# Designed miniproteins, single chains, continued (2): the designs that were tried, part 90

Each design is a single chain, and the fold is of that chain. pLDDT is the mean over its residues in the fold that is shown.

## One batch from the design tools (miniprotein)

Design m7117
Fold by ESMFold2-Fast:
Structure m7117 (fold): chain A 87 residues (1-87)
Amino acid sequence: REEQKRAVREILEEVAEEYRKRGKPLLAQFIELSLRLHELIEADPNENAEIRELTAQILEVYKGLTDEEVEEAVRLGEKLAEEKLAE
């Protein structure tokens, strides 16, 4: 279970790095911030100030994404949600 959590984190970090190399740094940042928010909520869902700050940062990055980048982020999120439900 902790092995699966580590594997998912490593995959997301690799995907973010790939997007940075492909000239999509905002999409990479969006993925990294979203992963950080997920880990924070899983560790302490009552850490409201940090959750609010990360959410605001994610929204600002999201505003800078192209429609194509938003579509890629949604597909990645859907795939990860399906994998987590299969646990």
Scores: mean pLDDT 72

Design m7118
Fold by ESMFold2-Fast:
Structure m7118 (fold): chain A 62 residues (1-62)
Amino acid sequence: MEKVKRIAEELGVSEETAEVILKAIKDTNYDIDAAQKKVKEETGIEFSKEQILKALKILFDN
């Protein structure tokens, strides 16, 4: 998925981590706070809300 690669490059993470971020955003109905918590639980990495918001913007940017 093209957006996974864009998120990985923008946040400086692996495509696998970017997929977790995208899934967390979708699974939490685009709730940035909930998505941040879910990503931390699944990856052990604490991203800022700004980083999660960047991923969300890439997801909607076609």
Scores: mean pLDDT 81

Design m7119
Fold by ESMFold2-Fast:
Structure m7119 (fold): chain A 64 residues (1-64)
Amino acid sequence: MPSLDEILSMTPEEAIEYVEKNLKDKIPKKDYDAFIDLLRGKPVPPDDAMAGVQAIQKVVEQEQ
């Protein structure tokens, strides 16, 4: 499993594809949707954006 830093260093398209294929079913839908919207450059409330990033980070840490 790549680290969160490695995921964030990918292109937005690569990061979205990776998260959709590997992490979609491992995090709550709300946090997943917020993270994907953030990667696509959509406006996301700061609290929702942070929750999405933290949910990805927690799953990545558990898989490493």
Scores: mean pLDDT 76

Design m7120
Fold by ESMFold2-Fast:
Structure m7120 (fold): chain A 94 residues (1-94)
Amino acid sequence: MPSPEEQAEAAFADALAYARSRGDERTVALLEESRRVYRELLKHMSEEEKQALADLIRAYVAALKAATDPATRLRTARSLLAFLRHLLQERKAA
């Protein structure tokens, strides 16, 4: 079984490839920023939290790939980034 980090990184790579194939330039930028925020979050997380976050990232990627229109894909990417930024701010404030 791949590690939680490998699962999350694979999900980001899959989402980025999909968004690029669709020409969703803004969604690509949001996903790249989400991956950077995710990597910072790893410094503040337990193993159990890493698995829960990997599962959540995989769910967002599945939703993004199931979306039939670019506006829905963009909203999904924005929601993921907002969630990750909020979580990072909470961890830094603790």
Scores: mean pLDDT 87

Design m7121
Fold by ESMFold2-Fast:
Structure m7121 (fold): chain A 64 residues (1-64)
Amino acid sequence: KTKASNYAVAAALIAVADGLPEQARRLITAAKNGDAETVRKIADELEGQSPAAAGAARKAADLL
C-alpha cells in the first residue's frame, strides 16, 4: 500500500509539473480508492504528454 501511494504521489507531482493538474487530481482519487484499473487508464492518457508521470502511474497500479 505505502509503495503504491508513493508512486501515485510521484506521478501526480510530475503531471502537475507538466501542466496536467486535472489528470493528477483524478490519479490521486483513483489511487486512494484502490482503483488500479482507473489508474492504468489515466497512465495511458498521460503517455503522450508526460511519459514520466505515465511510468510512475503504471507502477502505482501494479502495486495496488
Scores: mean pLDDT 82

Design m7122
Fold by ESMFold2-Fast:
Structure m7122 (fold): chain A 70 residues (1-70)
Amino acid sequence: MSVEELKEKFVKEIEAAKSVEEIEAVRERAEKEFLKLLEENPEKATELAEAAKEINQVAEEKLEKLREEE
């Protein structure tokens, strides 16, 4: 799986999340997957960092919406 595909997958999972706990679970899985890719392919560090930034931005937007219900 490419970094771009992995990023899109996690962005979609965050957008589909219904609770803060689900978003945190997706973030944890994303960090684990990105860490593995970084260990296997250190030269992709920049691409992985950019993907992580986008995932975090989508997660923050979702968290703000869900906080209104909690």
Scores: mean pLDDT 79

Design m7123
Fold by ESMFold2-Fast:
Structure m7123 (fold): chain A 95 residues (1-95)
Amino acid sequence: MTDEELQQLIRQSQQRLSRNPRDIDSLLNLGRSYTGIGDYDSGIYYYGQAIRIYRDRGDDRLTSQFLFGLGVVYGAAGRTQLSQQYRQRGRQVLS
């Protein structure tokens, strides 16, 4: 995605999230888009909210998948130790 496409997706997803704070698609789009433009703190925040919703629902597969994804975001942010910890947490959810 281009930065312009990512910024548009951020605006649309924020509008949807303002109407439904637990809209999982909007949380995932915000996590992905903020990560794509290099705003790792915002990306981590929105992925964290999505992980909580999946955990609340007992969706271990998606909880694991997005803990792994958060590990990738921490890695991109240069947080290598946290990257490894979140990848390991993702593996443990399915064990």
Scores: mean pLDDT 82

Design m7124
Fold by ESMFold2-Fast:
Structure m7124 (fold): chain A 93 residues (1-93)
Amino acid sequence: SKAEEIIKRLKEAMNLDDPEKALEKVRQAVDEALATDLSPEEIDRIEKAVREAFDKLLEKGADPSRVAAEYVAATLELVAKRLIREGFVPDLR
């Protein structure tokens, strides 16, 4: 249910005409996903929805460099959450 709510918020963000507000809404949805107890399968579904949201923002004429920066950040954060849930803890120090 929580994953579906987050995905719905990402879809709502894609319908906004203001790219700045849309990016802020996508960021809020990602932050909620990071704070939520989600299965790896739910995280994967959210990762796909996030990619679709950023693709839609690019189609609507959002700044490509800004979209790329936000997309990379969101992808790394969600991938890290999924890996930690799978028991992977990198020690690179």
Scores: mean pLDDT 81

Design m7125
Fold by ESMFold2-Fast:
Structure m7125 (fold): chain A 61 residues (1-61)
Amino acid sequence: QTELNQALAKAANLAIELLEQGKSRDEVRKAVREFLKDVPGVTDAHVDAIVEAAEALVELS
């Protein structure tokens, strides 16, 4: 679903930005979950995957 994929990409960018600002993982997870709350098909597994991917990208960059 195009809308789901676009929302997940935007959420990943948000997670990266918040981590770069020094937000904790728990704060980033809450922000990502809130950002995606109205998007159909999003699960906690999607939120966790986005946060993990963002952490890996920030750590490697």
Scores: mean pLDDT 80

Design m7126
Fold by ESMFold2-Fast:
Structure m7126 (fold): chain A 65 residues (1-65)
Amino acid sequence: MMNELIKEAGRLIRQMRDAVAAKDESRFQELAAQLEKLAAKLEEMGYDGVAEELRRIVAELEALM
């Protein structure tokens, strides 16, 4: 279960980097919302450190928009 969530997080992060490069704010917001849902699910499962790291990555990418 966790490995699939981490794989999905990696996929979303790659798509978010593409959205940043394209300056597609709408696409970035959609992907950020999906990643936040995934981070919340990981947090509910007890993976607080992983959830925190994902949220940090989103904040860093958002600063580039």
Scores: mean pLDDT 84

Design m7127
Fold by ESMFold2-Fast:
Structure m7127 (fold): chain A 91 residues (1-91)
Amino acid sequence: MEEYKERAKELVEEMAKKFGISEEEIEEFAKKEGISRIEAALLLIAKKVIEKEGLDEETAKAVLDVARGVARNIEEGKAGPPNALAAAVAA
């Protein structure tokens, strides 16, 4: 499970970078909200997607809830790869 968590973290960091989100932004957001860096990264990615697609408030809330769920699964070492968030949001 530790190996999976490390790999998932690496993929999330790469996804964040692809969306133009810096490590500093992730750290600041995690600190401000009192959440993990993985959850912060996934929420910031979700916010970028919401902004880019012009999603309504209800859909945006659902996307953010999915991001939180994926982050929790990664932190707990459960199945639910970071790519699932990108696939779900892209669908």
Scores: mean pLDDT 72

Design m7128
Fold by ESMFold2-Fast:
Structure m7128 (fold): chain A 77 residues (1-77)
Amino acid sequence: SMEEVLEALKEALRWYQELAAKALKTLSPEKLQQVLDLLQEAEDKLRDLLKAGTLTVEKIEEIKKETEEKIKEIEKE
């Protein structure tokens, strides 16, 4: 439902804020830039799907998971 999509989107925005804040406190400037770029790419994907009317809870969760996995790889470098 639209209400479930909007709730998942609100949770995704909180997730963005938490990851960005953690990265700012813990990462070098170079790694911080990489993490912020990944978060921006995730936001762009969500925005494009929302505009196309194809955004679902499942797609939000997939984008979050993929982004978290990429961020973890950067943190391990």
Scores: mean pLDDT 84

Design m7129
Fold by ESMFold2-Fast:
Structure m7129 (fold): chain A 70 residues (1-70)
Amino acid sequence: SPEVIARVAQAVIELADEDGWVDANELIEKVKTLPGLTDEQKEKVIEIIKRLAENGKVDAGRLLAELLTL
């Protein structure tokens, strides 16, 4: 969904470090508070974040690519 991608992309941009990594728990909490997403859309995004997380971080580019499947 373009709406899901746009809202999550904005959160990722705000939270990403200089190397393009985002803290997974911080991003999950941000996603829970995003307006314009259904609870089901939020849960799917959170599932993807948890699946892609490595050492507590998620790669921004990989996450955004996976969100294109929503």
Scores: mean pLDDT 81

Design m7130
Fold by ESMFold2-Fast:
Structure m7130 (fold): chain A 60 residues (1-60)
Amino acid sequence: SGVESAEAGARAAEAGHGAAGATGAWQSNKLGGYPPAPGSAGLDPEAARRAALEAKENAA
Protein backbone atom coordinates (compact mmCIF):
# COMPACT_ATOMS: atom_id res chain seq x y z
CA SER A 1 0.00 0.00 0.00
CA GLY A 2 1.05 3.58 -0.53
CA VAL A 3 1.09 4.48 3.14
CA GLU A 4 3.15 1.44 4.12
CA SER A 5 5.53 2.00 1.20
CA ALA A 6 6.01 5.63 2.22
CA GLU A 7 6.75 4.66 5.84
CA ALA A 8 9.17 1.95 4.72
CA GLY A 9 10.88 4.49 2.49
CA ALA A 10 11.06 6.96 5.36
CA ARG A 11 12.71 4.36 7.60
CA ALA A 12 15.20 3.40 4.92
CA ALA A 13 16.04 7.03 4.16
CA GLU A 14 16.30 7.84 7.88
CA ALA A 15 18.72 4.96 8.43
CA GLY A 16 20.66 5.90 5.31
CA HIS A 17 21.06 9.54 6.29
CA GLY A 18 22.05 8.68 9.83
CA ALA A 19 24.52 6.02 8.78
CA ALA A 20 26.01 8.10 5.97
CA GLY A 21 26.62 11.13 8.17
CA ALA A 22 28.00 9.15 11.07
CA THR A 23 30.14 6.97 8.80
CA GLY A 24 31.78 9.98 7.20
CA ALA A 25 32.59 11.59 10.51
CA TRP A 26 33.75 8.30 12.01
CA GLN A 27 36.07 7.51 9.10
CA SER A 28 37.58 10.99 9.31
CA ASN A 29 38.23 10.50 13.03
CA LYS A 30 38.61 6.74 13.27
CA LEU A 31 41.74 6.83 15.43
CA GLY A 32 40.23 9.69 17.40
CA GLY A 33 37.87 7.16 18.91
CA TYR A 34 34.65 8.50 17.42
CA PRO A 35 32.24 5.54 17.54
CA PRO A 36 30.34 4.45 14.42
CA ALA A 37 26.58 4.94 14.28
CA PRO A 38 25.15 1.97 12.35
CA GLY A 39 21.60 2.95 11.56
CA SER A 40 21.55 6.07 13.69
CA ALA A 41 18.56 8.00 12.37
CA GLY A 42 18.76 10.98 14.72
CA LEU A 43 21.57 12.83 12.94
CA ASP A 44 19.46 14.64 10.36
CA PRO A 45 15.70 14.21 10.85
CA GLU A 46 14.91 16.96 8.34
CA ALA A 47 16.71 15.13 5.53
CA ALA A 48 14.97 11.89 6.51
CA ARG A 49 11.59 13.64 6.47
CA ARG A 50 12.33 15.14 3.05
CA ALA A 51 13.24 11.72 1.67
CA ALA A 52 10.07 10.27 3.22
CA LEU A 53 7.92 12.86 1.47
CA GLU A 54 9.56 12.10 -1.88
CA ALA A 55 9.10 8.36 -1.35
CA LYS A 56 5.43 8.95 -0.54
CA GLU A 57 4.98 11.12 -3.63
CA ASN A 58 6.54 8.42 -5.82
CA ALA A 59 4.36 5.74 -4.21
CA ALA A 60 1.21 7.81 -4.57
Scores: mean pLDDT 52

Design m7131
Fold by ESMFold2-Fast:
Structure m7131 (fold): chain A 92 residues (1-92)
Amino acid sequence: MEKLKKLAKQVKSLADLIAKYFPEYGEEIRKLAEEFVKYLESGEDMEKAIETLEQLRKLVKELAEKYPEHKDFFELMNEALERILKEVKELL
């Protein structure tokens, strides 16, 4: 339980940070983070949690390509999401 709450908090924090600096993508990113948390906390939809996190990672990679001046920021975000994804996959 504690590990799932930690992962949920980390994804929400990352989504809030991106939304703060890129408000035009804020709703989409927050929605993906909320869907991830919902599936992760249910424990029944772990495959959907992984799919949602992969969608969030894809969006972050697309933002890195669109805003190369912020590449370092998005690379850090992607590395954090990849660590979270690995931990979620270990729960399967």
Scores: mean pLDDT 81

Design m7132
Fold by ESMFold2-Fast:
Structure m7132 (fold): chain A 79 residues (1-79)
Amino acid sequence: GSLAIAITHLQNAITALQNGQPDVAITHLQEAKTALAAQPGLVTLVDQAITAAQNGDLAQAESIAQLALWEAQSLQAKL
């Protein structure tokens, strides 16, 4: 489902941020945002992570992306 797709992209984005690859991370965050279109709170978190990564704040981007991942996993567990 869309949550499973988003979780995969969020995991890939976090890995890219940890490897110092902001452009790769932004691509995965944008794909996660598309998959999360029905979850406005998660879309907001992913947008904040994209903005942080675009500004070169990879540590902040990783923290926000990790929060979005934990919330997406929590939602998937309730389905």
Scores: mean pLDDT 89

Design m7133
Fold by ESMFold2-Fast:
Structure m7133 (fold): chain A 64 residues (1-64)
Amino acid sequence: APPFVELTDEEYKELMDKIVEEATKAIEEGRKQGLSWEEIMELVKKKIDEVVAEFHARVEARRA
């Protein structure tokens, strides 16, 4: 089965809001730890990937 599934408008908004929130937290935490911008971007990408994977798993589990 494909990893990405169709989302409702409400679910899509929730996903986008979580991506923004987690990206912001990663930037803030990375800056506090004294990481370079490149290292911060790596954290942001990792956090976004985790949120997307969590949302896919959650939606699939709900529909199964």
Scores: mean pLDDT 75

Design m7134
Fold by ESMFold2-Fast:
Structure m7134 (fold): chain A 78 residues (1-78)
Amino acid sequence: SLEAQKRREANIQKLMDEAKKTLKEEIDRAYREGLLTPEEYQRLKKEIDSAKTPEDLQKIYERFKELVRRRRAERAAA
């Protein structure tokens, strides 16, 4: 039914909104810890705001995790 489709779309949007909030909080923490440059931080936040699908958010998350991993490795080597 159209009502079931609208409910499914609303549920996906709610999950997207919560996922965006959680990811922004993780990015904010990484920035405060000095694991992101100001440019990387602003770019990631803009990409999250522009994300339309769960797959878009997953790709942003994977890139964020890789940036943090590399920055931590660089600090451990210094």
Scores: mean pLDDT 84

Design m7135
Fold by ESMFold2-Fast:
Structure m7135 (fold): chain A 61 residues (1-61)
Amino acid sequence: SMEEKLKQINEEIDKLTERAVELARRLLAGDTAVQPEYDRVLAEIKKLIEEKKKLIEELNS
């Protein structure tokens, strides 16, 4: 169902957000080696937010 898909997207966003916070802390501590992973995680969060918006639009159409 669309509700199940929305739940899965929200769970994935939450997991990626936790990872982004961890990576941001490491970057602030000077661990620049994590920058590519941080950028990838942020891009994936953005993609999931866009998928979530499309799903909500489909439910309201």
Scores: mean pLDDT 87

Design m7136
Fold by ESMFold2-Fast:
Structure m7136 (fold): chain A 80 residues (1-80)
Amino acid sequence: GLQGFYDTMRQVEQLTQQGDQAYQQGDYARALQLYQQARQLVRDTQNYLLSTTAVPEELRQYFEDLLAQLDANIARVQAA
């Protein structure tokens, strides 16, 4: 339900913020793990939504943008 989506989105935000903090502290291994966990939650949520026949374009775009942001963060950590 909607509560599950909100809970997942809050968890993604928390993991991303923790990843950013780890990156700022030079803990690239921890930053990578946190970003990968956030990315997995986004992918699981996206897969669930894509299994339905009526998903608003705005929601699809939100997940694609979020995945792109996480992929960029992961690439940045791997390049460091």
Scores: mean pLDDT 82

Design m7137
Fold by ESMFold2-Fast:
Structure m7137 (fold): chain A 75 residues (1-75)
Amino acid sequence: AATAYLNAGIAHFQNDAYNSAISSFNKAIALNPKNAAAYNNLGIAYLNLANNDSAIAALLKACAIDPASAACNGL
């Protein structure tokens, strides 16, 4: 399920496994394209890898899906 991949991505992120986190968040998005939390976490993972262009794209998508998302803060 999308939630299971979101949780797996968060676990990878907490272990600094950013590439594995990105893979899991992309799987969550593939199952639920309106998963704002997955896009928000994807953006933060990309920021940790200094991939700013991909991070901004993901955060903007999260904000577009859910304007109350943390991704909208300052963007």
Scores: mean pLDDT 81

Design m7138
Fold by ESMFold2-Fast:
Structure m7138 (fold): chain A 80 residues (1-80)
Amino acid sequence: AKKAEEELEKAIEENAEKLVEAEKGVEGTLLQTLERARLYARDIAEGIDHGVIEPLSEKGKEIEKELREAGKEAREKIKA
């Protein structure tokens, strides 16, 4: 469980760092999506600490999809 928390935190930080560089040319919906993903990830980490994992597993999948889509969008805008 603690390993999963650390991997989630690292994935968020790595994606956030790449997207902070992209933020100089990106705004609007993409930034909103990233902020929501960060907040949900914090909620999941907190839930794991309290042992309330089962209801959060579905939210974890949602966050993963949101982060993947946001990262894809950022990469496409950087290439353009």
Scores: mean pLDDT 57

Design m7139
Fold by ESMFold2-Fast:
Structure m7139 (fold): chain A 98 residues (1-98)
Amino acid sequence: SHMEEEKEKAKEEIIKLLMELTEISEEEARKVLELMLNPTAYEEELPPEVLEKLEELAKKAEPVIEELIPKAEEAAKKGEGELTVLKFLIEVLKKVKK
């Protein structure tokens, strides 16, 4: 499989999980994912309602992230870059979803 195809599939899965967990729109979920991948971009463009839902999600995700940090550090050593981050986000969101 092409790494670009895997990245696109992972992004779509994250968008779907964000929508299911926060009830934001697909457009808002795409903007959130872009901000997660590049935190310095577009931070001032998110609506307050979306920020509130993200804060609630972050609080639920915090213990899951702490549990998964060692696995994420090991994966980062493999040099897959963005794909590694996307796979990590999917695991976090899936565990938050149950």
Scores: mean pLDDT 74

Design m7140
Fold by ESMFold2-Fast:
Structure m7140 (fold): chain A 83 residues (1-83)
Amino acid sequence: NPDIHAAISNMNQAYNQAVANGDNIVAAQIRRAIDMIQASQSQANMQQAISQMQNAQARAQSNGNTDVANMINSAIAQIQNAM
């Protein structure tokens, strides 16, 4: 699924930016969401990945990492579009 590959690519970019910003908790949450989607593209796994990414977005915003929060929001939209 090319839409899922695009979403994973953008999630990896958000992961790298979170690591660069020192937000290791947000980075770990993004990594977990990527692993869920790569393990299975079922509706249930994609919904769990979206929930994980929403938690990561809220944490990034509270930590002042607006760039990472915006990247996560874009990735959530891409996952939803692929569903």
Scores: mean pLDDT 84

Design m7141
Fold by ESMFold2-Fast:
Structure m7141 (fold): chain A 104 residues (1-104)
Amino acid sequence: MSELEQKTLELVEKLLELIESDPSVPKGVAETVRKILELLKKLPELSKEEQKHALVLIGASMGSLILHFEVKARVDGELSETQKELIELAREIEELTEKLLKEL
C-alpha cells in the first residue's frame, strides 16, 4: 500500500469515528463512509481500471457529503463543530483521491 493510500484510509477511518460520535449525523452518512472504507481496504486487490473507478466513486461520495452538510446549514442553521470537521476531512479525502488517480 502506498503512503497516499494509507493516509487516505486513515482519514476515512477518522471520518467514520467522527460520524459515529455525533448522533445528529444521519445513519445514511455513516453507511456510505463504511462502504468507502471497505472499498479502500480492497483497493490493492483491484485492477488498475477498477482502482480508477473506485477512486472516482470515493471522490464523488465525499463531494456529496460536503453538499449534504452545506444544504443542512442553509435549512437548519449553523453547522456543529463535528459537522465542520466532517467537511474538512471530506475535502482532504477528495484531494487525496485526486492525487491517487493521477498516479494511476
Scores: mean pLDDT 80

Design m7142
Fold by ESMFold2-Fast:
Structure m7142 (fold): chain A 78 residues (1-78)
Amino acid sequence: MSDEEIEEILKEAKRRAEEMLAKGVPVPILSRVVSEEELEKLLKEAARKLHADGVPKEVIIRFLAQEYAGNQVRRALA
């Protein structure tokens, strides 16, 4: 997976996370608050591993969107 594809996946995931939060969709609450840069580093690593395991791009985007939304909820509660 190219760096450009990873960036596209993260951008789409972040957009979906914002939509999920706006609609009040149930989101997993993360145990820790992380910085946006730290989160993006972790999610890029996760996206690469999931792609290597043959997980479809759409499923990866949905997973990352939940992680973004969960971190945002945790930050709002902190």
Scores: mean pLDDT 72

Design m7143
Fold by ESMFold2-Fast:
Structure m7143 (fold): chain A 80 residues (1-80)
Amino acid sequence: MIDEEVKDVYEVLKEQLLRAGYPEEKAEEIAERIARVYKELLEAGKLKEMKEKIGEVLIELGKKYGDEELISIGEALKEL
């Protein structure tokens, strides 16, 4: 089910961010925003736009937290 899949994406992403040294509050915020965008695109059947929207979210969060790696990943994802 889409809701279970979105929850799995959130949990996996949060765990990865925590292991990468992000504070729990920031990891939760980033994971929640990405999982939300993923859910919207899955429900709309717009998988071809998924990379673009997730890239935008990563750039926004990278700028908010001063994370140049996150910005670079988001920009690279949008170019694919």
Scores: mean pLDDT 73

Design m7144
Fold by ESMFold2-Fast:
Structure m7144 (fold): chain A 83 residues (1-83)
Amino acid sequence: GKEKVLELLREMLRATAEIPDEDLGMKVQALILAAAGAISFGDYETALNTLESLKKMLETVEGPAADRLLELAQEAIEVIKEI
């Protein structure tokens, strides 16, 4: 449930440190924090929309950090859909 989504978002925040582009990393981090805020307020629709936008952004980025973040974002989306 909610705790599992927040744990996944925390893992995503750790993964942003491995993005070579600092400005992109900050933008990705801001979206993850926005999704975490939405989850904390029970706004799962906003959290889903935010994570889908994050996925679209990450699809334009190459590298293992972006690939890992895409995997974690997809898992978080699936967990939210089960709430």
Scores: mean pLDDT 84

Design m7145
Fold by ESMFold2-Fast:
Structure m7145 (fold): chain A 66 residues (1-66)
Amino acid sequence: MMSMDEVKAQGLQDIVSLGHELGVPLDELREILFDYNKRMEKAKTVEEIEEVVRESLEEVRRRGEE
């Protein structure tokens, strides 16, 4: 199993990679990453971390589709 720090780091990379793949504007991607980091500072469990990663990736997909 990945540690909490590894999950956070992997999620950050996944957000950046997906954002680039979908052509999300850099300024919008930065806003998503800022919110991701802020929410990750508050996350205390693996479940909360996984939720933040999932929701952040959904936001990237939403921005990339429209």
Scores: mean pLDDT 80

Design m7146
Fold by ESMFold2-Fast:
Structure m7146 (fold): chain A 71 residues (1-71)
Amino acid sequence: SMQEEIVEKMIELYKKRLELVENSSSEEDVKEIRKLDEEFEKLKESLNDKEMIEKLQKELAKIREEIEKKL
């Protein structure tokens, strides 16, 4: 469904953003981070399925937990 595709894309954007933040050393990387944030917010406006919102929150929480364990 369109909602599932939105969730998958938002997860991919979130992961890519985290990789750039950890390795950001150039103005180009900063521009890419801003672009990813803008794309994420646009997709968030289109996400209205409660089940898909819950799935997104769960997956983002897992990603955050994995990052915290590496610190």
Scores: mean pLDDT 80

Design m7147
Fold by ESMFold2-Fast:
Structure m7147 (fold): chain A 65 residues (1-65)
Amino acid sequence: MPSPEDWLLFLESVKEDPAAYQRFVESVARTLGVSLAEAQEIVEEAMKDPEATRALLQALIAAQE
């Protein structure tokens, strides 16, 4: 089970790769049922706030399990 710290490192790595970042945003949009533009805003806002990042990751994990 990846830790929240591992997910943060993954997100930083994904942001360096535009294709991987787009796939991640698409996955968030599909999981939350929002548009790609809204998913991108959610991801960018969450990455600015550690509490928001944690909440987003928990929501994604809960939705996939």
Scores: mean pLDDT 71

Design m7148
Fold by ESMFold2-Fast:
Structure m7148 (fold): chain A 85 residues (1-85)
Amino acid sequence: GPSLERLRQQYQRLLEEVRKGNNSLEIAERLLNIGDELYELGDYELAVEVYREAIRVYLSLPEVSPRVVGLVLRGIGNLLDIELA
């Protein structure tokens, strides 16, 4: 549907930025939000991919953000839910 196609396109654009070395808390946060929307829409395969990329980006950063940590923990919870379902 249009929502899934929009999210896929947004993910591809952010992934291109990550591949260019442009890693930031903002990019990690945007990826986590895309993962959440994909999870809610039931695209679990893409949600897993996006969450893994978001967590990888976050772990590459020297900065700690309590807000982004909260989003990462939610993403991990959703990943675990998919894996154990």
Scores: mean pLDDT 84

Design m7149
Fold by ESMFold2-Fast:
Structure m7149 (fold): chain A 85 residues (1-85)
Amino acid sequence: SEFNELLSKIQDAIAKIQKDMDKNLRKGVAEITELLDKLSKLRPENKSKIDKAKELLAQAVASTDPKEQGKLISEFAKLLREIWR
């Protein structure tokens, strides 16, 4: 249940970023990163996927191209769906 609650919070944060990337990206990524740290403690077997997810988020924040930011957040969301199982 705690694992599912953390994933739901991450999905909500992704949805907020996707609605307004310029306004929500930096704060949303910070929130998601903190939730991913909690998620990796609950399921250490997912650490490799979570580390890759964090890298995608870091690249999105570092990018100045809105299209690249959107693509990286979409790749992050796809990777997160693989962790959901």
Scores: mean pLDDT 82

Design m7150
Fold by ESMFold2-Fast:
Structure m7150 (fold): chain A 100 residues (1-100)
Amino acid sequence: SEKQKLIEEALKKVEELKEKLLNGEISLEEFYKKVVELLAELKEGLIKAGSDEKKVDKIAKKTFEELNKVYYESLEKKVSDSEAADKLVEVFKKALEELK
């Protein structure tokens, strides 16, 4: 389905962003911003593909709030970029499961 394809493409893109971070091609801040942008793009794509707008909006909003929390807590607690990236990817992947 188009919906499944969008979710699979989003999963691939977040893993590619993680590789760029681990290779030093982007900063943790750039990684975080790109993951948030990917979430927004996925939301718009799923709505256009016929997903329930209210359900997608609710999941996207909760996911954004959790991504924001992880990013700022990681900065405050001085966790490694790798640990912060792992947590951000976990939050994003959980959202993908809820959007299936």
Scores: mean pLDDT 86

Design m7151
Fold by ESMFold2-Fast:
Structure m7151 (fold): chain A 92 residues (1-92)
Amino acid sequence: MTVEELKEALEQAPAQIEEMRAQGVPEELLIYAEASVEAVRKALEEKKFDEETIIDEMIRILSERNPLLAKLLEAGRNRDFEKGRELLEQIK
C-alpha cells in the first residue's frame, strides 16, 4: 500500500467502520479497527512507522476501550501464543 493509498484509507476509515457495523461485524473488531486507524495516523504524523511504536499506541488506545483486546495484542507482541489463545476465547 502506498502512502497516498494509506492517507485515503485513513480518511475513509470512519465510513468503512460504520459499514462494517451495519454488516454485523463484531464490536470487538470495530474497536480494534478504530485503534489501528488512530495508531497509524499518529505514526504517519510523527513519521515513525516501526511496528513497536504502532503496536504500543494501539495497546494504549485499546486499554481504554477494550482491555481484553489490549492484553491479546500485548501477548502477541511478547509472542505468548498460549495466553493469546486464552484471551481470544474470552472475546468470543
Scores: mean pLDDT 71

Design m7152
Fold by ESMFold2-Fast:
Parts: C-alpha cells; sequence; structure tokens
Structure m7152 (fold): chain A 77 residues (1-77)
C-alpha cells in the first residue's frame, strides 16, 4: 500500500490496479490523492474479488515517464 502512495503522492498521474480473477482481467482506477481509509477499502475490495492475500499492481504515469511509471508487487495481509 505504501508503495502505491509513493507512486502517486503529489504527482499528476493516474494509477490503475490490475489483477485477474479466474483468468479475467480487472482494472481499478486509483486516485492520485488516496487517503489511508480509501486505500484500505480498495485493497479489501481487491482481496474479496481475488480471494488472495497478494496482487500485482501496475502503475502508469501520464506525467513524467522517468519517475511516474512502474510495476509493484503488493503483498496484502
Amino acid sequence: LEEIRRLVEGKTVSAELRFTVDGQPHTVPLPVDLTEEEARRLFQTLLELTGRDRIRVHFAGVGSPEELQGEVLLELP
């Protein structure tokens, strides 16, 4: 979760959480300024949808590509 905040914090980017459920790809838009409560709700939803304790997250910035894009493996409790 903190990795996600670092990628979007104070930046003009859009972020997407990408994951699969039964081979079906899903994408959840992530706001640039995500509060802790909002982030917690999003990850709870992802855990419910995937039935997993981990997901792979991809972030794509629309600003500066050198510092605003990346992929992160997120381990959820």
Scores: mean pLDDT 50

